# Ledger of designs, part 42: designed miniproteins, single chains, continued (2)

Each design is a single chain, and the fold is of that chain. pLDDT is the mean over its residues in the fold that is shown.

## One batch from the design tools (miniprotein)

Design m5430
Fold by ESMFold2-Fast:
Structure m5430 (fold): chain A 74 residues (1-74)
Amino acid sequence: MAEERLIKLVKESKNFEDLMKKLKELGYKATPKAVALGLARLLGDQETIRKINNTSDEEEIRKILEELMKKLQA
């Protein structure tokens, strides 16, 4: 996914659910974990990348993704 398109989608999305819906409508087979990794890489947040890679907890991944979305929307 192109960085510019992902940033635009995050800015246009109200929350995690809205972002995932938009990605699905565009034909992306993105899991929450994959999206969170993409956003953390865009921010250069290596600590968050490590946290995502070391967790299988869907709730933790969702919280990380929401935090990353807020950082990109700021």
Scores: mean pLDDT 77

Design m5431
Fold by ESMFold2-Fast:
Formats: sequence, C-alpha cells, structure tokens
Structure m5431 (fold): chain A 67 residues (1-67)
Amino acid sequence: SEEKAKEVEAIFDGLGVSKEEMVKAGSPVDLPNVTISQATSLLVEQREKMKELNIASLEEYKKLLEV
C-alpha cells in the first residue's frame, strides 16, 4: 500500500540509507511493492555495516520490527 511504502522509506532514511542508494543497491524501484519483510531483509545487509558505524541503529532497527 502507499502508506506502507512511506513507512519503508522512513525506515531506510532513519538508518541513514537514501532512496537513491536503495535503488542503486538493487532495491525494488517500486517501493509500494516492498513488504516489511522484504525491507527487513534488505536492512539486514545494511545493518551489518551500520553495527560498526552506529550502534544506536540497533535500537532503531528493533523499533522498526515492532511496527
């Protein structure tokens, strides 16, 4: 849905991932078709890098999973 797409974009932005980088990294160009599960799988790869760069991102990731 459109609302879910906006939430997914907010999740990526919250973790410091731009929409352009999401598309460049092989993310679906049509975010409305991205489920929370698909976004989570993509964010797992990003999280591995962010874990060393920003430990606080782990708390943000947990909050996203609660939504």
Scores: mean pLDDT 52

Design m5432
Fold by ESMFold2-Fast:
Structure m5432 (fold): chain A 80 residues (1-80)
Amino acid sequence: SLSEEEKNHLKLMLGAHLGVLEIAKSVGLVYSEEQLRESVSKIVPESLVDEVVEILTKYLKGEISVEEAERRLRELVERA
């Protein structure tokens, strides 16, 4: 299990990353799944990479809102 310090750090890093992706989406920048996976792998433990990439991919495709993506990422980190 992750410590509270590790969870707080991951929430901060993922929140910042989601903010960058929100700006990227607003200006029409396209990320491949490979680029997204590479960037996520630098932020989160290997065990969380697939779930984080799935959440961010759904957000980038417009399947979920930024608020829903943030909620799912927060819940994922709390369960880790």
Scores: mean pLDDT 85

Design m5433
Fold by ESMFold2-Fast:
Structure m5433 (fold): chain A 100 residues (1-100)
Amino acid sequence: SPLELLEKISDLVEKKMEELGLIKDRNAVRAGRQALLEVEKKNYTFTDEEIEELKRILELLQNGDFEGAYEVAKRLAERPDATPLVYGIYLELEAILKKK
């Protein structure tokens, strides 16, 4: 499921942001993600190409490759049809990399 992929990606990104001290209110972040997931569930249909890109982001994050995940997320977020949660993941990965 593309929504399940987005939830797994968001969990890994949130976890890394918490480790780096980039998240101060984790409950507010989670509430925002849940709201975006409900919007995406109702308003967006994911293409097979987008699902494969989401799988690639998840695989890279599971391997600790945040730089590789950022490059994939950036390409997906630069599309005019990019979903709000995908764009959020791109911005969060950028914040993680800038903390270096």
Scores: mean pLDDT 77

Design m5434
Fold by ESMFold2-Fast:
Structure m5434 (fold): chain A 61 residues (1-61)
Amino acid sequence: GKGIIDVPKVKELSPQLGEILGDEEEITVGELKEKLRAAGYSDVTIEVAIADLKKAGLIKE
């Protein structure tokens, strides 16, 4: 399926990223990319953040 992110766990590991995600329970990888881009992050920073979340096991299938 599409990658789903555990927002509460992201907030615990990365308060800065969690602030951008707001009070959502779950968000897709695509929606996260949109939010980070809207917040002014570069494509490189977005890809690194997503790779880190994937390595941490915070992105579901």
Scores: mean pLDDT 77

Design m5435
Fold by ESMFold2-Fast:
Structure m5435 (fold): chain A 79 residues (1-79)
Amino acid sequence: KTKSCKADLLSLKLILQSNPVAYAPFIPELVETVLKTCPDKVLEILNLLKAKQDELPKKAYETSLKIIKDYIKKHNINV
């Protein structure tokens, strides 16, 4: 947990709510960054992406999901 966790998570939420399509190429990198700063927010990050699955380009959505799923497997997170 870092002091930047709340800021990083808020940034991801705002991007997904305002213009997810325009920011789609950067969303996987943002997800990876937020996951590193907020590892205890894995489920919240996953749910944010799932809520936008129909609005996000398939590649951005699938790449972001893979990052989250790989993190869950590596850290044995029970979800």
Scores: mean pLDDT 77

Design m5436
Fold by ESMFold2-Fast:
Structure m5436 (fold): chain A 55 residues (1-55)
Amino acid sequence: GALEALLEAKARLEEIQARLQALKAAGKLTPADVQAAQAEIARIQEELARLGLSV
């Protein structure tokens, strides 16, 4: 349902952000990783918006 989608999306967004931060700290983050993560985040946010939800 919508609540489950919201909770899963929030958890996944936080995991993506934490992963990017860890990669930056390790000096292993690539531009491709950033662009892919930003696209994934935007897609998740758009799907939530279609359900009337936000993170």
Scores: mean pLDDT 81

Design m5437
Fold by ESMFold2-Fast:
Structure m5437 (fold): chain A 65 residues (1-65)
Amino acid sequence: MKEKEELLKKAIEYADEGERWHRQGRFDEAARLYEKAADYFEKAGEPILAVASRLNAVGARLEAE
């Protein structure tokens, strides 16, 4: 499915970028990217990966406080 493949690719790209920002201590930016990744994982039909990305976003936001 071309649509699912494109959505999954975008989800992975946002998740990878979020992880890079998180490692650099840019927690607010990381959280936004993890949230974008979660939305795309959900659209791609990957609910477990979407939940994992949302948890990463919450973790990053807690570190930003």
Scores: mean pLDDT 84

Design m5438
Fold by ESMFold2-Fast:
Structure m5438 (fold): chain A 70 residues (1-70)
Amino acid sequence: IQQLIKEAAEKLRAGDYSGLLEALQKLAPYFEAGNQKVIQAVKLLEEALKAKRAGDEKRAEKLLEEAARV
């Protein structure tokens, strides 16, 4: 689980959206099962993606760092 979360964060940091989607698909069963750690990580990754798309690189980096630590 932690390895998949880190993989998703690294893919998002690199701008590899295909890799991000693949990692999120691997996390989906845990999210659907109510795994709180995965739910928190996915929310942080969503906020990081929004920040990155808005050009707020500092906020995106902080959120990615938080997601990787979940």
Scores: mean pLDDT 78

Design m5439
Fold by ESMFold2-Fast:
Structure m5439 (fold): chain A 71 residues (1-71)
Amino acid sequence: SMLDEIEKIIAKKSVDGGMRIAAVTAARLMVEEGLSDEEIIEKLKSMGFSETLAKKAVSIAKESIEELKKK
């Protein structure tokens, strides 16, 4: 899918984008697996991301998925 291609590009450049890109990539995968926003935030926090960054990452991931599904 286009999302998988975008994710591979982000992951390949993760070292350049640091923790922010890593958080968004992880959140996107968890959203696609059907986890709730709260569960994703808690998992990201357990991985060392801040709550603010985790919430932002979930928001960005969900918007990207929704826009790609819209005609």
Scores: mean pLDDT 72

Design m5440
Fold by ESMFold2-Fast:
Structure m5440 (fold): chain A 70 residues (1-70)
Amino acid sequence: SMELIEKKLIEEGVSEEQARAVAELIDKYLKAGKFPSFTEIAEVVKSQGGTVDDALKALKGILKALSEES
């Protein structure tokens, strides 16, 4: 779920604003049967004041969230 993705991103050290924006992006893509690229995730993170390192933390959180929903 979007809420689980957001929670896991925050646990990895991603800010609340970055986590929400990334979770919304992933939810949109998953409903369309797709998954966003790292470039798209990084662009969203940077738009919320984050860095590429924050985007890598977001990827780790996403993997953990998807693993728990599998």
Scores: mean pLDDT 83

Design m5441
Fold by ESMFold2-Fast:
Structure m5441 (fold): chain A 89 residues (1-89)
Amino acid sequence: SRALEELLERAKARDPRALAILYEAAVLEELPEAEWIRALLEELGVEVTEEDREEARELLRRNSREEIRRLVIEVEIDRGIELIKRAVG
């Protein structure tokens, strides 16, 4: 989905709205991996808004639980790669 890929790129760029939307979608789908995004939101001082919750519900109407899980995993992988890059250079 184009909307999913756009959300993924925004979340990798640490867009607080994209992270909040992805977190809420993961929570609504009862994904244990939602904790990874929650930790990042807490680190960034980002709170989930009602607009983020509405966007998460719309996202879930068009996309499966496994697609949402994939995005959460890809954000965490990207974070891990960034941490390694910072340690080396």
Scores: mean pLDDT 85

Design m5442
Fold by ESMFold2-Fast:
Structure m5442 (fold): chain A 72 residues (1-72)
Amino acid sequence: SELEKEIEIALLQMGLSVAKRTLDKSTKESLPDDIKFLTSLVERALSIDDEEAREIAREAQELKKELEKKLK
């Protein structure tokens, strides 16, 4: 339903907000788990046929790319 979709998008937005605040200070030890969390967030967002969900996926994917660069 539309309401269920709106709730899921709100939860994804909260997840992205938490990730931005927490993962900006990620350590080499936490990087693999942090990348895995963002991978899950992207997959969940892409499963929703909505423009706002697609934007969340884009932002999460950019954070993931930045963390993957730090893994080296």
Scores: mean pLDDT 80

Design m5443
Fold by ESMFold2-Fast:
Structure m5443 (fold): chain A 89 residues (1-89)
Amino acid sequence: SMQQVQGLLEVTRRIAEEAIKLAEDASKTGMSEEAEAQKREIEEALKRALEAVEKGMQGTPDQALMTSVEAAVEVARLAQAVKRAVAAA
């Protein structure tokens, strides 16, 4: 359901925001290019996930299944971006 996707997004968003802060701190200490690239990837994935959930919430009932699936896919992409950043740290 879209409500479950929203709940997953909120948890994933908090982790993503912490990962972005860690990447910002790393970029200030002179290993900047890889940290900036990881930060950009997480920021773009977060933006896509937020837009997909917002679109799903504004959609018609006839679109609810497809918009929920699309939103879940974008939240999964965000989780993968965060996982890659944590693994690289």
Scores: mean pLDDT 73

Design m5444
Fold by ESMFold2-Fast:
Structure m5444 (fold): chain A 55 residues (1-55)
Amino acid sequence: MSKTIDLSGLSLEEQIETLRKTLTEESEKAGVPQSRTDLFVERMVAYLRREHALA
């Protein structure tokens, strides 16, 4: 994406998809190994799911 969007206006699944896409694109640009990117993305996704579940 050439522009970031506000995650607060998105559903949980849309936030997760946006996060995965953004982190993957940035890591690819930076030359980070996919295995490291995948680990970081999954950790952030787990955090978002937990925050939404804690209501």
Scores: mean pLDDT 71

Design m5445
Fold by ESMFold2-Fast:
Structure m5445 (fold): chain A 81 residues (1-81)
Amino acid sequence: SAMVERMKAGIDELKATVEAEIAATADKARARSTADAFYQLALREIEEALEEGKLTEEEAKELRDYVDQKYAELMALIDAA
């Protein structure tokens, strides 16, 4: 759906921003806090869209799985730095 595609694009943009911030800082705690904030924001927006009927349960699950994958990749990047 157009909504799923738009939200995935937004998630990818947020991930790119976090990756740039992680690369710019030696403070892993700050990097983790930034990743956590983006994760919470993304999940909240998915939940709100689902509650408003803008997403189906299946679309919301797809987006949550996508966010989980991107968050795990960010945490692995922080741990490897």
Scores: mean pLDDT 84

Design m5446
Fold by ESMFold2-Fast:
Structure m5446 (fold): chain A 71 residues (1-71)
Amino acid sequence: LVEAAIKAVEEAAKELQEKYPEKAEEIERNAKILIKRIEENPEDALNILKAVAELEGINGELGRKALELLE
């Protein structure tokens, strides 16, 4: 699950960077922070993604897209 969650965040960040190239650095930074949180709290990976998906702006889009890609 943790590896799938990290992969989902990486893929979501890639898709969002293509959609918002002007925000590529912000998206990359936010994705790295999110991945670190998941790595440090592996038992809560899904809950972390769900919480982030409720946020507004690019962080919320990152969380929502990652959940959509998670399998």
Scores: mean pLDDT 82

Design m5447
Fold by ESMFold2-Fast:
Structure m5447 (fold): chain A 89 residues (1-89)
Amino acid sequence: SHREETRRQYERLAESFPDPEHRELVRRIRELVLEFEELSREARTDEERDALGQAAGHLARALQAVLAGRVDEARRHLEEARRELERLR
């Protein structure tokens, strides 16, 4: 399934980092991406789609920050993504 593919891709990415802090950040991105995908399937309103769009942007920025070694920037974007997704619960 797409969910299983996403889990495998992010786990492989996490394993590619020797630093445990980077691995933890990649795994946190994975969990929020999976939650994003579930909420995206249930989205019915423009407001829900807007929140999902904001979350997607922050998740992409978090991944870019991890790849660049910018841990604090990655953590900030993860918190913003989590906040947007929580609005949909």
Scores: mean pLDDT 86

Design m5448
Fold by ESMFold2-Fast:
Structure m5448 (fold): chain A 65 residues (1-65)
Amino acid sequence: KGEVKPGTKLEGYDKESGGSAVFETDEDGVPELVKADNVSEESLAKLEEISEEIKEAAKKVKEKE
């Protein structure tokens, strides 16, 4: 039911801080954080929180017929 294919890489860049993050979709189309460079501990915690929300949303989509 995921619209994105497994193994799709999503790249996010913050040019102001020089930080970058790479997400890769799993077998269920849920993005998981694979790599983070120059990301503060606070930003990393926020990215984990967002990833958890996306996983929860994907689970709800899977519960639909």
Scores: mean pLDDT 66

Design m5449
Fold by ESMFold2-Fast:
Structure m5449 (fold): chain A 70 residues (1-70)
Amino acid sequence: GACSTTLPAKERAACALKEGENAKNAGDLNTARVAYSEAVRILQEETDTSDPDVQKLLQKAQAELAKLKK
């Protein structure tokens, strides 16, 4: 993927969110779902969930992922 594994977890999550947005705009809903799911995973497993920036990113990733649910 375009998101570098060397980035801090919060920045990788933000990058995954952007990848999901780009894929969604291109009509690639499968890639968008994978990217948003990865953003949620990074935020939940690799970041401090008490961080307000993390909470905002997590809320956005979950909302976008919910829109792609059947």
Scores: mean pLDDT 79

Design m5450
Fold by ESMFold2-Fast:
Order: C-alpha cells, then sequence, then structure tokens
Structure m5450 (fold): chain A 80 residues (1-80)
C-alpha cells in the first residue's frame, strides 16, 4: 500500500508540474478511493498512509484547506 500511495503521489506531482489539473484531480480521487477501501477493510495503517499521502497531494495541487483536513484525519486515526 505505501508503495502504491507514493507512486500515485508522484503522478499528482507530475500532472501539476505539467499544468494538467484534470489528471492531478484523477490521481487525488484514486488516493481517496484507497482510503475508502482501507477503512472498509478495517485496515487502519493503510488508511493512515493514504490520508497522509492525500494531504501531500492536496498541498502540491494548491488545496491547502483539503490538505489540513486529511492531515487531521490521519492524526485522529493514529490516536484511535
Amino acid sequence: MKELAEKTLKKVQEAVAAGDEFNAEVYIAILEMGVGIALSEGDKEDAIIFYETLAKAAEVAGRQDLAEIYRKKAEELRAS
């Protein structure tokens, strides 16, 4: 899971660098799907990895409020 999240983050970074906002949003949506799957399976560790990766992806995409939300969700999960 961590490797998949990291590879997807690189795709967000590449899309943003290319000015491709559409593909950046697609890769962010893939990370959001990863969180949903991990949570459905009760896999807290994978869900934390995806939330932390989403926060970084959101920052790269210039979505600071979204980055803050995902960072807090990862912290809440770690405290649980």
Scores: mean pLDDT 85

Design m5451
Fold by ESMFold2-Fast:
Structure m5451 (fold): chain A 63 residues (1-63)
Amino acid sequence: SADERFRQILLSFLSEEETEELMKKVQRGEMTWEEAIRRAGKLANLSDSETETLIRIARELMA
């Protein structure tokens, strides 16, 4: 499912606990999956360019 693919993306650079917290926020409608990836990028100390690249890849994987 799209949720499982999104979870795997977050788990590639976040802890399981950080991933679950972001997943819950997206599921509650408190943030979009793109906003969750941007927040994850900040938590993992990724650059803005790396984060935007990850968002583009995620769009293709979830299509």
Scores: mean pLDDT 81

Design m5452
Fold by ESMFold2-Fast:
Structure m5452 (fold): chain A 91 residues (1-91)
Amino acid sequence: ALDKLSPKEQAVIRAIQSLPEEEISQRNVARLAGLSQSTTSRIIDEIEEKSGAPAAVVARALKESGLPSPEEIRKTEGELKAILAGSPLVA
C-alpha cells in the first residue's frame, strides 16, 4: 500500500511511466526527469522502501490508477483559476 508521495517521488514515477519497461533504469529516469542520477537513485530507494515493491511495479500501478502529480494538480488549478478570473460573463 502506498501513502502520499512527495512531489519529487511523483516526478520520478512519471519519468518511469514514460519509459518502455526495458529502458527503466536510474540513468534513463534521471535523464527524462532532468535530475541527477544520485537524486533519482535516492528517490527510487525511498519509493521502494515506502511501497515494499520495485519502483517499476509501483509506477505501473500508479499509472493504472491515474494518480496525478502535484504539478498536474497545480496546473489544473491554475487553468481553472485563470478561466474563472478571466471569464467575462460578468466582467
Scores: mean pLDDT 63

Design m5453
Fold by ESMFold2-Fast:
Structure m5453 (fold): chain A 97 residues (1-97)
Amino acid sequence: MVEEAGEAAREGALLGALSKSGVEASGGALAALSGGVSAAYAGRLEGEEGREKGAELSEEAAELAKELAEKGIGKEGGELAAKAARAGAELAREGGV
């Protein structure tokens, strides 16, 4: 569950970073945020270890999105995806939804 949510966040970050339109970029950012929220939810069920793992995966997704944006691939989408993934990491770490 946590791994699946983190994978979704990472995929969302990639889709956001590759997007060239605001609509598509928003989709990627929403997917990344949704993945982060799901990771936080799963982490709550698995306890502290799950929350830490969810936060780690969300942070990895944010880092990847930022790297893609820095390389000029969907800069706007990458920035939105990174912000969404970072929010997901914060939610997972705080154990909140």
Scores: mean pLDDT 56

Design m5454
Fold by ESMFold2-Fast:
Parts: structure tokens; C-alpha cells; sequence
Structure m5454 (fold): chain A 58 residues (1-58)
């Protein structure tokens, strides 16, 4: 449980860092948001948790 929560928090930070990098490279806020949501769903699926549970940890 705690290990999964830590991995989710770490993945959330990585997703945020990628979104910021995209914005700095001239991507739109809409594109960054879409990519962030896709990566969030993938992370939740990989760790076997619901996307709702993932969103509560961010």
C-alpha cells in the first residue's frame, strides 16, 4: 500500500515534469493536459489502481 502510494506520487511528479518540459518546448496547455491524463491512466493501470485513486494522491 505505502510502496504503491510512493510509486504513484513519483510517477505523478514525472508526468508533471514532462508536461512542464512540453510547455517550455512550445506545446499548448491543452496538449500538455491531454498527455498528462494519458500518462496518469497508464500509471494507474500499471500499478493496478483505479484512476480515481491515482487522482486522490496528486
Amino acid sequence: SEEIAKKLAELGKEIEAEAITLLLNGASADDASRIGREKGREAAEELGVSYEEFSKLS
Scores: mean pLDDT 73

Design m5455
Fold by ESMFold2-Fast:
Structure m5455 (fold): chain A 70 residues (1-70)
Amino acid sequence: AVSPGLRAAAYDIVANKGRPVDRAELRGILGGAFSDAEVDALFAEFDTDGDGVLSLAELAPAADWHRLLP
């Protein structure tokens, strides 16, 4: 299971970069606090497209309703 702290840290990293991030980049940033296996588990749970990167939308709770409002 993915820790809430890992999800929060990944969310902050993606938000600060303003772009999707891959596993190698997250492991490089988070490697002192989280193992490679924990980062892989994060991608397994939240990389819904299977493209190997995590977007802000994949880590944040439902952003789709915000786009439907025009």
Scores: mean pLDDT 70

Design m5456
Fold by ESMFold2-Fast:
Structure m5456 (fold): chain A 75 residues (1-75)
Amino acid sequence: SHLDLVKADPKEVAKKLGIEYTAEAVEQAKAKLDEAYAELKAKGEWTPAKEASYKHAKEILDTLLEEIKKEEALK
């Protein structure tokens, strides 16, 4: 369901996430997400629910990056 929203209106999804609709901004957001998840594991705060949320967020960002690259590939 969330991925359907990303594909239908990727710019609106980026705006709601507070991310600039650029490949650089999405890659930076992915790096921050990976860093936050690593810190969460290091603190011993890992749970299956948090892992599922991390994987879902990463999938959203990967889909946003794919949509941006499709738009940029036309030039």
Scores: mean pLDDT 80

Design m5457
Fold by ESMFold2-Fast:
Structure m5457 (fold): chain A 55 residues (1-55)
Amino acid sequence: MSPEEVLKKTMEELLAIAEEHKASPAVIEALRKELEGKEPSLEEKKAIMDFLEKA
């Protein structure tokens, strides 16, 4: 797989984990935007960073 495909797979897995563990809607929405190739808001980017730091 290309590096971009690996990154997308990782984002899909993080989204699935976040949804399963009932993460905040901000984290779920931010991960969905990243997966869709959209630019998340600053608040959404912070939510992703906070989620990853706790992992």
Scores: mean pLDDT 70

Design m5458
Fold by ESMFold2-Fast:
Structure m5458 (fold): chain A 75 residues (1-75)
Amino acid sequence: SNQQQSQQYVDQALDYLSQKDYQLALQYAQQALSLDPNNVDAWQILSSAYRQLGDNDRSTYYTQRANDLLQQQRS
């Protein structure tokens, strides 16, 4: 399913994030969102990667998006 494929891209993005390959982490997280825009983990990866790149404004934006979706899923 698109949700399963999205999670596979998230797993790849997390591997790149751990390797400090922030550009590939961003690319794979964006691919995950293209398949499942409700994938909270993908929004969190975008936030983390942008924070590591020094883009605090985008990091904060993606943190807020992840939090909003998480609240919607658990409410």
Scores: mean pLDDT 88

Design m5459
Fold by ESMFold2-Fast:
Structure m5459 (fold): chain A 74 residues (1-74)
Amino acid sequence: SMRMISISINVTSGNPNAIAANLQSIGARQISYNRATGILRALVPASQLDQARNIVANATTADTDPTPGPLPLQ
């Protein structure tokens, strides 16, 4: 069984597209970013919650990051 945890993150030090791509790589779903508030929301597998926190904490800010296109806006 896969338990999903809803998370809300203030994106202050990272590229939201890069954070979303990294979260997707650990199985996160329903990823959305509100540019006006800087808040990124996602459903993360409970087993990957610590990894999700690590992704957010270690996110880099760079235009050179190989990221997918823009996140869905709220």
Scores: mean pLDDT 69

Design m5460
Fold by ESMFold2-Fast:
Structure m5460 (fold): chain A 84 residues (1-84)
Amino acid sequence: SMEKEVLEEVRRLAEEAVRLAREGAENPEKMEEYLEKARELLREATELVREAAKKGVSDEAAREASEIITRAEREVERLVEEAR
């Protein structure tokens, strides 16, 4: 289903963003590069949700996808703060 496809792709992008942020935390000299990439993936996920909503995915699926993105954004910020 379209909803399942959107949720799977959003999860994939969010997981990749968190992985990059963790790698950046282990390499302070490249932290900014990894963080920019992680934030770009989260923007891509947000755009995917916006486009999917226009194509008629349910409000419930769009909300679940947005919650996945918000959780990943908070984890990225937490990793940045803890690495400093």
Scores: mean pLDDT 86

Design m5461
Fold by ESMFold2-Fast:
Structure m5461 (fold): chain A 72 residues (1-72)
Amino acid sequence: MLRAEVEVEELSEDEARITVRTPERDEALARNLALQAIRELGEELGVELEVKSMEIEATPEGLVVTALVRIR
């Protein structure tokens, strides 16, 4: 995704931490962009990614969304 930077950290066989760096200032838009990115990643990998938790951090560049996901 050209407008969002996505980082994936594998924590175990069935868990990953996904960090989505967005240019958005609106929390709802940042959450929606992160959920879309996670869904697209799951489709690309052929797995179901279930979001367990989501945290948002404000930075000068925009909102950073960190999601804990379960891989199914």
Scores: mean pLDDT 80

Design m5462
Fold by ESMFold2-Fast:
Parts: sequence; structure tokens; C-alpha cells
Structure m5462 (fold): chain A 68 residues (1-68)
Amino acid sequence: MLSPLERQLRELLAELLANRESLSPEQIRGIADFFREQAAQYEAEGRTRLAAVYREIADELERAYAEM
């Protein structure tokens, strides 16, 4: 089941994808890297579920922008 936080993060992802033409590839990579870094930090803290959510968002963002 999606948590409220996961739903909010997916809505943010959808907004980023909707505005991708306004963002440079460098900015998109920076955003994806930020989510990946947060996931690594949460994993180190033992927050594996939260880390998984952030990794999933980063992966989806990278896939969408790799096709640009």
C-alpha cells in the first residue's frame, strides 16, 4: 500500500516529468542524484522502506530522462 509520503513523492515526480522541457538534463541528473543520496542515507540509518521509496523515484526519473 502506498503511504501518504510515497504518494506525495510520486506526485512530485509527475510534476517534474510534466515540466521536463523546462529543466536542463544537468538539473534532472542533479535531482535524481539527490534522491539517490537520500536513499543511501536512509539505508545507512536502517530506514529501508523509506530508502526504497527514494531509490524508486530516482530510478523512474532517470529512465524518463534517459530517453530525452
Scores: mean pLDDT 76

Design m5463
Fold by ESMFold2-Fast:
Formats: C-alpha cells, sequence, structure tokens
Structure m5463 (fold): chain A 83 residues (1-83)
C-alpha cells in the first residue's frame, strides 16, 4: 500500500544525512514528475507556471537545494508538461 511504502521510506530516511535526504528527494521527484503531471492532466487540473514555481521554491528552501538541483527539477517538469 502507499502508506506502507511511505512508512518504509520514512524509516530509511531516518538514518540519512541532510545531503542524502536532498539527493533522495530530487531523484524521487524526477522519477515521478511525469506520472504526477499526467495524473493531474487526466483529472483536468490546470497547472500554472506560478503555482509550479512557488512549489519548487518552497521545497528548495525547506531541503536546502542548490540552484542546479532546482533547475533540474524545473526542466523535468517542463518536459513532462510539453507531452
Amino acid sequence: SLRQENLEAAERRAGMTPQELRDEAVERSLAHVGEDVQALREAGVDQTDETLEENLRAGADYLGLSEEEVERLRRARRDALAR
């Protein structure tokens, strides 16, 4: 179940360094960005560039992501949205 998967992920993250947590968050976001965008598109939910940018900034601030990591996520979402 999704809850079980989230619990296992939380237990794994409890032993991680801040950098490992950032790396895991970026990789997980990249792995699922296409699925998330597609699910919202199928549900008829409009994604605005402003809403997307605000979410990226909030996450980057919380996790201490670099501008390079933020740009990587931004590019992946733009590519997914273009499909």
Scores: mean pLDDT 66

Design m5464
Fold by ESMFold2-Fast:
Structure m5464 (fold): chain A 100 residues (1-100)
Amino acid sequence: AQSDPAVLELEIALSFFAIALSLAKRYGAKDPEGSAELIRKMGERVAEALAALGLDEEAARFRRLAEEAARAFREGDAERGVRLAQEAVDLAQAALDALL
């Protein structure tokens, strides 16, 4: 396995987003705004990492899913927020797996 710095950044960013999702699953109903902000911030990092790899379509789709997930948390729909954030993780993981 070759360590490409851009691929490594995507792996790191996705790991932080996965941690954010785990926290949002546990606390999203009790702290909607905090969960929304965490998903938004970590989601921006993943989208930037995808764009840096030339994956502009995946970056745009990921950003939309993360923004919609953050909005769902703010609106009190934690279940929808978790679902959308999981779809974002699955999208980014599939892109990462295709690079390895």
Scores: mean pLDDT 87

Design m5465
Fold by ESMFold2-Fast:
Structure m5465 (fold): chain A 94 residues (1-94)
Amino acid sequence: MEIEKLAKRAADLAKRSLGLSEKSAKRIGKVVKMLLTEGEENTTARKIAEELGISVSTASKYKKLAKSLLAQVYVGEKLREIGDEIDAELAAAR
């Protein structure tokens, strides 16, 4: 399932870029799944807090971080595609 792949990539990015623990990265992955399955407006800090057993304040931070990481995963894929197109064009021009 594509949602599982995106959630895993976001969790891996959290560990790599932010040095987050396995536990925190796993929580980010769950929040990303909630954003992808329920939508942003339905994925409230309260709902995240209830699902993960954490405070609403911490859940709000995880939601912001998960949104940023998911956006970076999407941007990374698009940048990879654009980079491949530029490389192909430059190779053809040489």
Scores: mean pLDDT 78

Design m5466
Fold by ESMFold2-Fast:
Order: sequence, then structure tokens, then C-alpha cells
Structure m5466 (fold): chain A 62 residues (1-62)
Amino acid sequence: SMKELIEKAYEVGKQLAAAGADREEVESAANTIKTHLLQQGYSEEEAEEVQKALIDGWEEAK
């Protein structure tokens, strides 16, 4: 479900912060996930929501 994807992305963001990833690395990872979701048939709005969740997880934990 979208809720599970968002929650997982948020947790990945938090783990990237714990690993010391910088903004460029996190934005690259988030963009890769967005691209994969679009290729799997998710809408741009859905893919952007998951991308945002990953970045938010990183920003809140850094």
C-alpha cells in the first residue's frame, strides 16, 4: 500500500541520516526511488509523496 511505502521511505531516510549521508546523496537516493515507482506504474503524485517521505525522514533525524 502507499502508506507502507511512505513509512518505509521515511525509515530509510532516518537510516541515511544515521549513516552520515549528505543532502546530495539523500536527494539522489530519493530520485532513484521515484524513478523506480514511476516505472512500476505509480503516478507522479504517488512517487513524489514517497520521495518526500525519504527526504523528510533524513531531515528530521540529522
Scores: mean pLDDT 88

